Designed miniproteins, single chains, continued (2). Designs and how they scored, part 24

Each design is a single chain, and the fold is of that chain. pLDDT is the mean over its residues in the fold that is shown.

## One batch from the design tools (miniprotein)

Design m4808
Fold by ESMFold2-Fast:
Structure m4808 (fold): chain A 65 residues (1-65)
Amino acid sequence: SAMAERIAEAFARVLELGHELPEKLFAKGDDPEGQRAEDLIRQAAKELGVSGLKEMAEKALERRK
């Protein structure tokens, strides 16, 4: 639960910078790119923290489009 909250917080930060990542990516149930982005975020949260998660989120957003 704490991990999910941390990930959500990091995405909120990225969204404030003009990125459209948070709920839109997670909302796609049958979306392999969405699943990939979610995995990247989870991994980044564990190893890189908030700043690294922001960079990864931006990268995932570019990949997703």
Scores: mean pLDDT 52

Design m4809
Fold by ESMFold2-Fast:
Structure m4809 (fold): chain A 64 residues (1-64)
Amino acid sequence: MASADEVVDFVRAHASDVQLRVLASYLGLSVAQLRDPRHRARVAAALEARPEVLRILGRLKELS
């Protein structure tokens, strides 16, 4: 399983605007926060609080 930090980096590099918006809404964050490296730790913590989402995104990264 990829670390939350690695998943954040993968999502920021590869996710579409629509995918970022959906993820931001689910995590209670803004798209700007997902894209901003200064918020990386906050986004990682939000993903760790949602282990199912972290697992799905980690799996997607491994398949890419």
Scores: mean pLDDT 78

Design m4810
Fold by ESMFold2-Fast:
Structure m4810 (fold): chain A 95 residues (1-95)
Amino acid sequence: SSQEKAQEVLKLIEEKLKEAKKIYEELGDSSEARQKMYEIFLEVVKLVLELDETLSDEQREQLGRALGEALRLASVHRDYLGAMDLILQTVKQLV
């Protein structure tokens, strides 16, 4: 079902954020950590795009706004954890 698909994607995003937090704890604010965080962030964005087919137009607009803000946090502030957390919180509200 669309609800089962959304719950599966939510769980995968939660696991990716947990992985990102572990990398930050182990490597600190290093160039290696930033590269790994960027890669995980791209994986989270791909997971979110898989939800597009199950969402209403209003939910898609809300998710699009959150993705735009998440990209700003990641690209301007290098806040990958904050970017992924914003995406996770938004997906939780849509499910």
Scores: mean pLDDT 83

Design m4811
Fold by ESMFold2-Fast:
Structure m4811 (fold): chain A 75 residues (1-75)
Amino acid sequence: MREEFLKILEEIEELLRKAGVPEEVIEELRAKLIAEWNSLTDPATQQQALESLRQALEGIKQRLEEGIPIEVNLG
């Protein structure tokens, strides 16, 4: 699960980078998501977090395909 999480996160980071999101914002998002993942001790919660991340990746792909700007909210 952790390796799958990191792989999806890397794909999201690459898409955000291509969309022109500043590297500092991408690094903050990465740190936040890794910290949140490391706080999860239950496999079922980890699986739900992984599915949510997959949904986020698909949403970003769809927005980029349609030419919609990507907005990142860290708060």
Scores: mean pLDDT 77

Design m4812
Fold by ESMFold2-Fast:
Structure m4812 (fold): chain A 109 residues (1-109)
Amino acid sequence: SLAEKAARERRNRREYLEMSLKATDLLIQQRKKIREMEKNGAPKEDLEKAREKFELFSSILTKVLQKYRNAETEEEREKAKQEFDRVMELAKNDAPIEEYKKLLEEIDS
């Protein structure tokens, strides 16, 4: 029915907005962290690694959010959400660069 379609679209839009807000908040936190590393005189190598992680995190977020938004099936949407949750967990746990690269390879395959 038209009402069922409207309810599904509202749910999908709400989840996408919630994911986008969480992503934005964490990107802001990661950027502040890099600025604090600069202020505290962190080694250039550590700062470069932090920036590389930030770029990988941002790139993966862009890809998974786009997959979610463009998903035509519930299965595709759930897969994109799982990929989103995984990249968010990597960022929150300050995971190594290698874990982001692995996730990116899985997403691109």
Scores: mean pLDDT 87

Design m4813
Fold by ESMFold2-Fast:
Structure m4813 (fold): chain A 65 residues (1-65)
Amino acid sequence: SMEAREKAIEVLKEIAGVDEETARRAVELLEQGRGDGAGAVLLNAGASAKDAEKAVREAMKILGL
């Protein structure tokens, strides 16, 4: 749903410390089944491995993935 997508973007921004454009790109990759790609996007934006893994996990829960 659109509400789930917006919540996932917010969680990615807060946990990984990334901007909205980066968070939206990560959500798009998660919706495509590309969890590793989403993690890489967050890492390249400056997130730690721990924060990127946590952010992806929480976003996947919100998206029902």
Scores: mean pLDDT 87

Design m4814
Fold by ESMFold2-Fast:
Structure m4814 (fold): chain A 55 residues (1-55)
Amino acid sequence: VDLLYDPDIQVRLQAAQQIGQRGDPSDIQPLSQAYQVETSDQVRQAIRDALGRIR
């Protein structure tokens, strides 16, 4: 979760992808919070995609 706030865009992308793969509903809130402060369109899309994969 801390990696979603890393200064490196690639680290944040990987964190969002890993969380999306787990599909754990408890990660919805942390992902939503990260999305609100994310400035990179690439990372924002990765977070949105991860949220869409969580059932």
Scores: mean pLDDT 77

Design m4815
Fold by ESMFold2-Fast:
Structure m4815 (fold): chain A 76 residues (1-76)
Amino acid sequence: QQQQLRAQLAQLLQQAIDLIHQAREQGGDPRLLAEAEQLLRQAERVMQQADLSEGERQATQRILDLLRREIDEIRA
């Protein structure tokens, strides 16, 4: 169960990264950015359910914050 939650978290983060990359290449497509935001919210929920160490949780939160910042920068 923990391994499955970790795999889901990694998959959601990778999908969000891929969508952000595609949005950047497409001149900031709002649909791709909105989908990336939804995936990041889902990743945050999975992170809350996963039994992560304090360090793992902090590292994941930092990644989420950085990706949200990238979305905001593309929109600007």
Scores: mean pLDDT 85

Design m4816
Fold by ESMFold2-Fast:
Structure m4816 (fold): chain A 107 residues (1-107)
Amino acid sequence: MDELEERIYRELEEPAREFSARVEAAAERARQLAAENPDKPSIELQTEAFVELVRSLPSLEEQRRFVELMRRILRAMEELGAPADTLAKLREIIEALEAEVRRLEAE
């Protein structure tokens, strides 16, 4: 999995450059949340960390660009033959991010 993730990030390097530091911070935040919440599923904590990332972006345009980047990562993972459970987890995260952007657009 880590090797496949590194390969995907390398292929998406240019479009990901805008968000790379924030994604690294969100991944670290997900690890911290997992340590603090051992009774919660890891996918819920990963989703929470990435929703926090989207909220931290200064504009709706940047929030939409980040969601589109995540969709591109999902397509790349599907093309590289990532396991169905990994793809399902990423889809769940993307759906939560899309819902958060819609909520922010309504405000």
Scores: mean pLDDT 77

Design m4817
Fold by ESMFold2-Fast:
Structure m4817 (fold): chain A 61 residues (1-61)
Amino acid sequence: EEIEKEIEEMAKRLAEVLGIDPETARKEFRALVESAPSKEIGLEIGRAFVAMAEALKRLAE
């Protein structure tokens, strides 16, 4: 429940940054979290990825 909400929030941010479909981003983040050793680690990796994508887009401007 809480994990799904975090995935949705990360997916929306990434989709906005990259200009891709938010449903696709949500599916990919869900797969990432499920494949990690723990859901907490998966969420941390997801957050780091979104932060890096946002930073890279800002630098590319």
Scores: mean pLDDT 77

Design m4818
Fold by ESMFold2-Fast:
Structure m4818 (fold): chain A 74 residues (1-74)
Amino acid sequence: GEEEIRAAIAAAVRAVLSGADQKTIDEHLDRLAELLGISREEARSIVKTVLNSIPGVAEERGVTPEEVLARVLA
């Protein structure tokens, strides 16, 4: 459902922002891709769009990726 998709996007965004290794990031992107029925590349584009929509907010304020997504998608 929508909540599962939001959680998957939040997990992928968190992995990128925390400096996780490429394998961990790819695993989160694969999960999001599976939920949406899209490619990993398309999932990466979604995550990149979310990150670009709120540059600096999660980095500077310690805001969770879930809080960020709530603001962007509301």
Scores: mean pLDDT 70

Design m4819
Fold by ESMFold2-Fast:
Structure m4819 (fold): chain A 92 residues (1-92)
Amino acid sequence: MLAAYRVTLTVAAGAAGKAAVRAAIARAAGRLLLSDPRIARIEADVTDTSAVITVTGEAETARRAAAEIGDAVAAESAAVTGVGPVEPAALP
């Protein structure tokens, strides 16, 4: 069954930090999409103060992938100051 899960990252940096976070998300999302066919889509909405990453796929896989991408982006980018909980999101 398809489900969507989101994770929200807190971003403290300005435009340069936003660009770095966006690039880190693209790298992590690309790796996950190539490695797991149960992931259908990864979307990101990045602002100056937050990044919201939504993973759509098989329910348990999507939930774990949302947690994994959030942690990976936070580990790669010093602009990330917090990682929120993984929460259910509306299907697209």
Scores: mean pLDDT 81

Design m4820
Fold by ESMFold2-Fast:
Structure m4820 (fold): chain A 66 residues (1-66)
Amino acid sequence: SREDLLKRIEELNREIREIASTFGPDTQKMVNDMVDQFRELAKKASEEQLERLLGQMELLLRSLRG
């Protein structure tokens, strides 16, 4: 459901911010700005758009982990 996808997005937002906190302040700022942008995009997104957004967020998380 859309609600389940939104909950997963918020969970990934937390995970992304947590891993970003292990980086320097410039990287933290950049990543936090991206997370804020994802949150804004999610507000009016369809279920299909939210699934695509989740995929992009998971790729970002993987990139931050190495």
Scores: mean pLDDT 83

Design m4821
Fold by ESMFold2-Fast:
Structure m4821 (fold): chain A 84 residues (1-84)
Amino acid sequence: IAPKYQEQAEKDARNNAETAKELVEKAREAYKKGDEKKAITYLIAAAISATGARFLASTAEVSEEVRKEVDDAVKLVKEAMKEL
């Protein structure tokens, strides 16, 4: 893997993991307000962001810290999917 790819992939993995966590929070808030369609839309967006983060983390040799952040984001999305 090219060094420049690894550095950019690590940054993008971290950003996508953070975005997924924020989208899960928005999905939960929409669900509490009774906006089920909006909640599902945010949850799908969160799943896409978490999946993207995981793909980048798996194809680049990212730090263990970034891998844990990505795994945590994926777990949060899966937990939210069980409640919706």
Scores: mean pLDDT 84

Design m4822
Fold by ESMFold2-Fast:
Structure m4822 (fold): chain A 88 residues (1-88)
Amino acid sequence: PLPSDEEVEELSLESMFEALDKDGSGVITGEELRAAYREFHQQNPTDEQIAATLARIDVDGSGVVTREELRAAMKRGAEENRKLREER
C-alpha cells in the first residue's frame, strides 16, 4: 500500500533528518546540510544554495535545524508544490 500525503511527509522528514543528522546530534547544522546536498544532488552546493536553504528552514534563526523546523519547511514546500505538477 502507498502512504497518504501526510504519511509521505512524515516518512520523508524521518529519512531526510536521518540523512542530514550525520553525527546523531538531534539537530541539523549547516555543515550537515551541505553534506546532504552533495549526497542528494551529487554535486558540491554553492554557499548561496546552502544559505537560501537554511533561511527557508531555520525560521527561528537558531543557527540549527530541528525536526520541527524541517517538518514545517517540508509542509510549506508540499503546499507550494501541490500547485506545481512538474519541476520548478
Scores: mean pLDDT 64

Design m4823
Fold by ESMFold2-Fast:
Structure m4823 (fold): chain A 70 residues (1-70)
Amino acid sequence: MAMSQEELSELGRQLVEAARAGDAERALALLKEIRDRAGTSVAKSAAHEAIKAAEDEATRRALEEYLRTL
């Protein structure tokens, strides 16, 4: 799938920012886009980084639940 490295890096940055802000809905939407366009392995790596960045328990739980589906 033809996602540029620049586009993937930008999506990853937005994902980490959404997770840090506690915006679980946006973080999950970005992870689903990364999975659909870059594949499951890339989405797993992105999910781990988002989980590390998440400061609230609800956002971390939502990201961990999604990671289990990958």
Scores: mean pLDDT 82

Design m4824
Fold by ESMFold2-Fast:
Structure m4824 (fold): chain A 61 residues (1-61)
Amino acid sequence: SRMQEMIERAKVDREAALEELREETRRMMEALGFDQELIDAGVEATVELLEEGVRSGRVPP
């Protein structure tokens, strides 16, 4: 899964993986027509999922 790939990349370079995930999530949500507040919230939620995955060593559901 894409999230597992990002978690594995974050183990090598967490800051680079977080930056890439933020940009990718923002781009996808913009393309889907979400407003700015929802985009910001979605980016933060996705970052938290990646950080939790790195901490726990498992992919979040």
Scores: mean pLDDT 76

Design m4825
Fold by ESMFold2-Fast:
Order: sequence, then C-alpha cells, then structure tokens
Structure m4825 (fold): chain A 63 residues (1-63)
Amino acid sequence: SVRDQMISLLLRMADETDWLVEMRKRIRKASPEEAEKLRAEMDRRVEEAQEENRRLIAALRAA
C-alpha cells in the first residue's frame, strides 16, 4: 500500500541518517588515508540510498 511504502521510506531515511552520524565520527578519528576511503564509502552509500528513495517516491506518485 501507499502508506506502507511511505513508512518504509521514512524508516530507511532514519537508518541512513544514523549511519551517516556514525560514519562521520569514524572519519574524525581516522588517518587521512582512511578518512578518504571512508568518505568514498559514505558517498557511494548515499548515492545508492538516494536512488532507492527515488524509486520509492516514484512508486508513491504512481499509486
């Protein structure tokens, strides 16, 4: 249902936010080389999450 898709989107966004907060803490404690790798991983996951969220939003608009 549209409601279930909206709830899934909101929960996913909340989980993504928590992960970003944790990742930023790790970056602050990392060496410059490790921080660079962690930032790349963070950017990759954010891109993937944004694509997933776009798909969910498109499904909601179509419903």
Scores: mean pLDDT 80

Design m4826
Fold by ESMFold2-Fast:
Structure m4826 (fold): chain A 105 residues (1-105)
Amino acid sequence: AAEAAAVEAAIAQARARADALLSAALAAAEAIAAGADREAQVEALLEAARALASGLDPESARVLLEAAREAAKAILEETSLEEAKRKVREIVERAEAEIIALIRA
């Protein structure tokens, strides 16, 4: 029971952090589409990701930070806001699944 509760708490934290990363990445994509400085928005997103990763184990932190870098790249490379948002969601959902798999291992 205690081990199962700890695993479920870790999964809940992983989901919350992935959701926070998704929100930050979507906000960055929308801000850039509205004319905000691309470099400043990407730096803010990566800083937010570092803060979110600081409470995770090293492997989960690496996955979250890699997802943030991939999301930043998608935001910078896509000409369509809709396409950037779609790719960002796919990247974060994949990272969340990978982190949950690491927690369950």
Scores: mean pLDDT 86

Design m4827
Fold by ESMFold2-Fast:
Structure m4827 (fold): chain A 101 residues (1-101)
Amino acid sequence: EEAKRIVEELKEQINKIIDESDLDPETREKVRKFVEEAYEKILRAVENFDVIGLVEVHREFKEFVKENTDEETAKKINELVDQAFDRLAELAAKRLEEWLK
């Protein structure tokens, strides 16, 4: 549930940045679709304690944003992505510690 809240917040924040940007409609749709796919992958990685998968999704997310948006928009989104993945990593570590007790 907490992981789902973190990624829902990230999705909402990214959508707001995109809506406030001057990006063309095709680019906005492309970014939104990528965020939806990343959302599913993130939740699966956290559920399965897949730290490597989480690191890979984080890297792919940042690269996709850099490639498909302008520098200012990419910086704003990637700062939020970094913050969200830090929270997710802490949550995954805490869950693993609790499960191993």
Scores: mean pLDDT 80

Design m4828
Fold by ESMFold2-Fast:
Structure m4828 (fold): chain A 65 residues (1-65)
Amino acid sequence: SLVERALRRAMRGEPLTDEEVEALRKAIETHPDELAKLVQRIAEEEGLTAEEVSEGMGLIFGAAN
């Protein structure tokens, strides 16, 4: 999934392509609940704190307003 790949890369602090940014923006608009579940799953798999997740998501989703 493009959305899952984009989330994993964003949460690692990796730069995203325009396609990955657009996929995340679309997921926020169409399936925000599924996106939230993916974020929680990836955070558990990567061993990220809630603060690290919030910081990474703020950078991506704040820019997508």
Scores: mean pLDDT 72

Design m4829
Fold by ESMFold2-Fast:
Structure m4829 (fold): chain A 69 residues (1-69)
Amino acid sequence: MDEKAVAERMTEELLRRLGLLDELDPAQLEAITEAFTAYWKEQFANPREGVADEEALAELEAWVREQAA
């Protein structure tokens, strides 16, 4: 499994939890997913140990809210 597949699954779960899947159009969903995929690929290239997944998800949630606003 590559970083893109992981990022896509995490992005979909996050959007579902935020209730944005029904509100965003397909183009917005695709743009957000691609941006998250690029972000996660960079993180996997130079992973920072000790960064909690919960903290990373909170950061992504804030970013998604900005994009959807």
Scores: mean pLDDT 63

Design m4830
Fold by ESMFold2-Fast:
Structure m4830 (fold): chain A 87 residues (1-87)
Amino acid sequence: HHQRGIDLYNQGRYDDSIRDYQTAIDVDPNDAQSYINLGGVLYQQGRYRDAANYLRRGADIYSTADNPDNDSAQRSYRGADAILNQI
């Protein structure tokens, strides 16, 4: 279940999650899953364009890895497109 909209209490929790995933990306820029997770948090905040951008970035990493995960890449691209279709 996803809560949409602005909640001041949840906003603080979202900021903590964003920081943690951003730190993971800073440590390993090829960690596709951290980009996907960050996109999910941004979606929960209603930041749909930012969420879609991070999902696309994660999908690109999955598709360009030494062992490409095309299924995860395609799912992430579809997720980004679905989010943008809401705007």
Scores: mean pLDDT 73

Design m4831
Fold by ESMFold2-Fast:
Structure m4831 (fold): chain A 71 residues (1-71)
Amino acid sequence: SAAELAAQKKEEEARELIDKVLAQYSEESQALLAQAKQAFQQDKSAGLELLRQHPVFSLAREIVAKEKAES
């Protein structure tokens, strides 16, 4: 369905943003972000809780949500 395609696109865009962020941060920050990404892949709710704890991921989530709402 269209809703399923939209959800899949959001997940792909979120993963791409996470990868870009990981490339720019220090080793310690990259480890924390990688842990959050892994948790998100296994359990979206648990992963989102970890992502909320890191300010960088809060911004990434807002960007993805805003682009999808406007598109």
Scores: mean pLDDT 62

Design m4832
Fold by ESMFold2-Fast:
Structure m4832 (fold): chain A 88 residues (1-88)
Amino acid sequence: ARIDELARRLHQLAEEAKKDGLYEAFSAAVTAALQAIHEGRLDEAPEVASKAAREVAKKLGLTDEQIEKASRYGREAGELLAEIARLS
């Protein structure tokens, strides 16, 4: 099913973030996206997730390159979670 495909991609993305040392930022992105979805703000989930990942990466003292990579992981996680929610 499409939801299963999206869930597998989300799991793969989490593993990629772990390998890059960005799992804490990724986890924050997922939390922020789920909160936006719970509040009915599905269309905002990618941006909210991206910003949450960026903020956590900054607080961890990561490089600008790692912060940008964290924000991209967050955005994709938010997009996947929003799509899963739309199909549910």
Scores: mean pLDDT 88

Design m4833
Fold by ESMFold2-Fast:
Structure m4833 (fold): chain A 67 residues (1-67)
Amino acid sequence: KELEKQIIKFRLELYQERLERMAQLYEQYQQQAQGASPAEKAALDEQLQAQIKAILQEEDQKLEEFL
């Protein structure tokens, strides 16, 4: 019972961290893309996608460690 509530709380904390990290990445992307060419924006998009993937992998690892 208590463990289930802690798991839900931890998942919500991970979700909040993901939202914050993604918001920071999108803000940085937007700043770096300002005045950039389409080709430069494409390269920045690839970097953004790689960083999003890393965030999701870290989330999975933290959940495994908690369980």
Scores: mean pLDDT 80

Design m4834
Fold by ESMFold2-Fast:
Structure m4834 (fold): chain A 67 residues (1-67)
Amino acid sequence: AREGAALAGAAGGDGGGAGAAASWEMQKHNRPELGQRAAELGARLTREGRDAEGAAKASELGKIGGQ
């Protein structure tokens, strides 16, 4: 499944308000937890047997967090 892409899009401002709110909250509270949760979601998808897609999404999220 490509659910991780939709979640990333929402965080990145795909839904406008939703993305803005997420980035604002991360900036205001400096919450690395949101980045960790996104990475955990990718890892969970891989663990649940969504191997190739989950691994790819987890890798992309890790790169973004590392920037």
Scores: mean pLDDT 51

Design m4835
Fold by ESMFold2-Fast:
Structure m4835 (fold): chain A 68 residues (1-68)
Amino acid sequence: SFEDIIKEAQEQSLKIFDETNGDLKEFTRRMVKYLKELEEKYKLSQDQVGELSLAMANTVQAKAEESA
């Protein structure tokens, strides 16, 4: 389901955030690449890509704020 894809993407986004360890340029590069891979793999619509992108960003932002 799309909800399962969102959950997978959120979990992977947190791993990318941890692995890039403050390298914002590398973090952004990996996030964009991963989102494109999910779009192509699951044949997502523009609306679904937007929702997924927002969910990924929000989960990382929440983690960053918790850690500040």
Scores: mean pLDDT 84

Design m4836
Fold by ESMFold2-Fast:
Structure m4836 (fold): chain A 56 residues (1-56)
Amino acid sequence: MEEELQKEIEEEIKKFYPNVDLEEALSGDPRRQYLASLKSNADKNEEAKKLLEKIK
């Protein structure tokens, strides 16, 4: 399951968010995954950008 899910996530991230940090997103550390998702969303969403600034 995780193998297939990881491939799907990696392909989607590469297509829509090429600047996202894949290692952080897929690290298995929930806080790093959360930060990576906010970072990718910041490119599309002003509110996500503000959240990223608050949590670094």
Scores: mean pLDDT 58

Design m4837
Fold by ESMFold2-Fast:
Structure m4837 (fold): chain A 85 residues (1-85)
Amino acid sequence: SFEESLQEAKDLVEEVLAKPEVTKEDAKKLAEELEKLAEKATDPKAKGLLLGLASAVKNLAEYGTDEQIREALRRALEEIERLLA
């Protein structure tokens, strides 16, 4: 379902943010996990949101700073929480 897909994405983002340091490798792995979650998603809106998030995180893993990665993940978490409310 939409809610199940977003809850799983939320759990993945929270796990990364719980680390003392978020590295580019952590962001790359998260993007791959989000892409796999999107492939399994049957809801078109959830699939689109997950692919968009995966693309953004992948871009930050390649070109961003650790601070930019952490800030983007915090904002993604806030948006997921808003959509689940």
Scores: mean pLDDT 86

Design m4838
Fold by ESMFold2-Fast:
Structure m4838 (fold): chain A 95 residues (1-95)
Amino acid sequence: SPLDELVKKLQELIDELDKLLSDPNAKPFDVLRKLDEIKELARQLSELLRQQGRTDDADRIDDLLERTDRSIGPARFSMMLNLVLHVRKVVDQLQ
């Protein structure tokens, strides 16, 4: 299903992000690129969760996306990490 494919892709991207964050030689732009990819898929995840009746999870993702869009610099980075943490929890529950 579209949800199963999206969950798998998000899991792979989050695992790649974890590897980048633990690598002292990782380039900052590679981290930011993975965060942006996860953010884009999180928008799709929220929509699919809402269609499945998981409105609380969708509302939390939408709130974190909105806060990320209103943030700049280090505050944006911190909010992106909070978004990834919540997306990981949701994805793990769906597996």
Scores: mean pLDDT 87

Design m4839
Fold by ESMFold2-Fast:
Structure m4839 (fold): chain A 59 residues (1-59)
Amino acid sequence: SALDEGVQRILEEHKKRVKEILEEGDKTGDYMGAMKELMLLMADTTDRLLALRQQARAE
């Protein structure tokens, strides 16, 4: 379904962004900054998934 495809896309983007944040943390040595970005990314991804499910329910 379009919902399942949207979920998979969001999860794939999340995994890619996690890798980028970790690589930047390793490159700069800013592990605290990397951790904060990962926590914010978790919240953003959750919001995106909830918004997608709410949109599907409204239709």
Scores: mean pLDDT 84

Design m4840
Fold by ESMFold2-Fast:
Structure m4840 (fold): chain A 104 residues (1-104)
Amino acid sequence: SRNEVKDVLTKRLNEMRDRVIKAVEEGASDEEIEKIIGTMTNRIMAELYDLSKKYNIPQSVLDQILNTIQDMTLQMYEAALKKDLAGLEQVTNQAIQQIGQILD
């Protein structure tokens, strides 16, 4: 169901946020942060593609979720470079809320 897609994406986005926050707190380089975000985003995109096939998610809905994740990762990268931990939480929570609305 769409609720299962929402639950999986919520879990993955929170895991990525927590990993990025930890990297920032541990003093990771900008290159390491970019690699973490890139690697985790690619894994989330692959899982989303598989879920879209399993639950017959329409292409228009999939495209909206992909755009939301893309916007989130850009904002997450900018917040991480600024060491803005509150911004990382806000960006992730906003993306989760938007995805929830898209999946309704």
Scores: mean pLDDT 89

Design m4841
Fold by ESMFold2-Fast:
Structure m4841 (fold): chain A 67 residues (1-67)
Amino acid sequence: MDKAMEEALKILRDSGTPEALEAAEAIEGRTPKQASIALIAHLVRYATTLSPETRKAMIEALNKIPV
């Protein structure tokens, strides 16, 4: 797997929130482009309901994806 994708997954899993773990599972095994689209869609859909910790983790993970 791409090293950057592994780091993105680690950031989400290290967050430990249910939403971050669900996002990690959703992007695992996808191409960087598909993963970034899925993560952006998830972040936008839950923008007002995500905890600050989960939002930070998702943005940090998105920044690690090379697309």
Scores: mean pLDDT 76

Design m4842
Fold by ESMFold2-Fast:
Structure m4842 (fold): chain A 94 residues (1-94)
Amino acid sequence: SKEEILEEIKKLLEEFVEMAKDSPRYEEIKKTAEELLELAKELSEEDLRKVKEGMEKALEHMKTLSQEEQHRFIYTLLKTAKKEVEEKIKEKKE
């Protein structure tokens, strides 16, 4: 079910991008989400489940925020997640 978890992560990323559509950083957010999804394919099923759980918790947190705070949160979240996934992949190759 690695493919199922990846599809669920893709849907969560698409929801974050849609929430950010009016952000001045929309293009960067969209690109970061696309890059994060490609990098996620390199992760183990266990690490993918952790990424999905983190994204689901982030989505619940965003429901408590204003639209402008959501935009800032999504930007920071995706940039941080991408960096963490890149480091995880590097550790696997060592």
Scores: mean pLDDT 84

Design m4843
Fold by ESMFold2-Fast:
Structure m4843 (fold): chain A 66 residues (1-66)
Amino acid sequence: MSVDEIADRITEMLERGTPPETIEQFLRENAGLSREEALELIDRVARAPTREEARKIVRDHLLRVK
């Protein structure tokens, strides 16, 4: 799954009110993130005021973690 696809899926999940535990599991399975890394990303994205900023946070985080 591409970084852009992951960013789209996460922003969609957050907009739908998906539990953080479900988003964490998705990130661990599809982005290779640890539990700690996934929770850090979720917290940062939740603080984003717009969907566009949320997408940028996801992309930057995934590029930096590896």
Scores: mean pLDDT 77

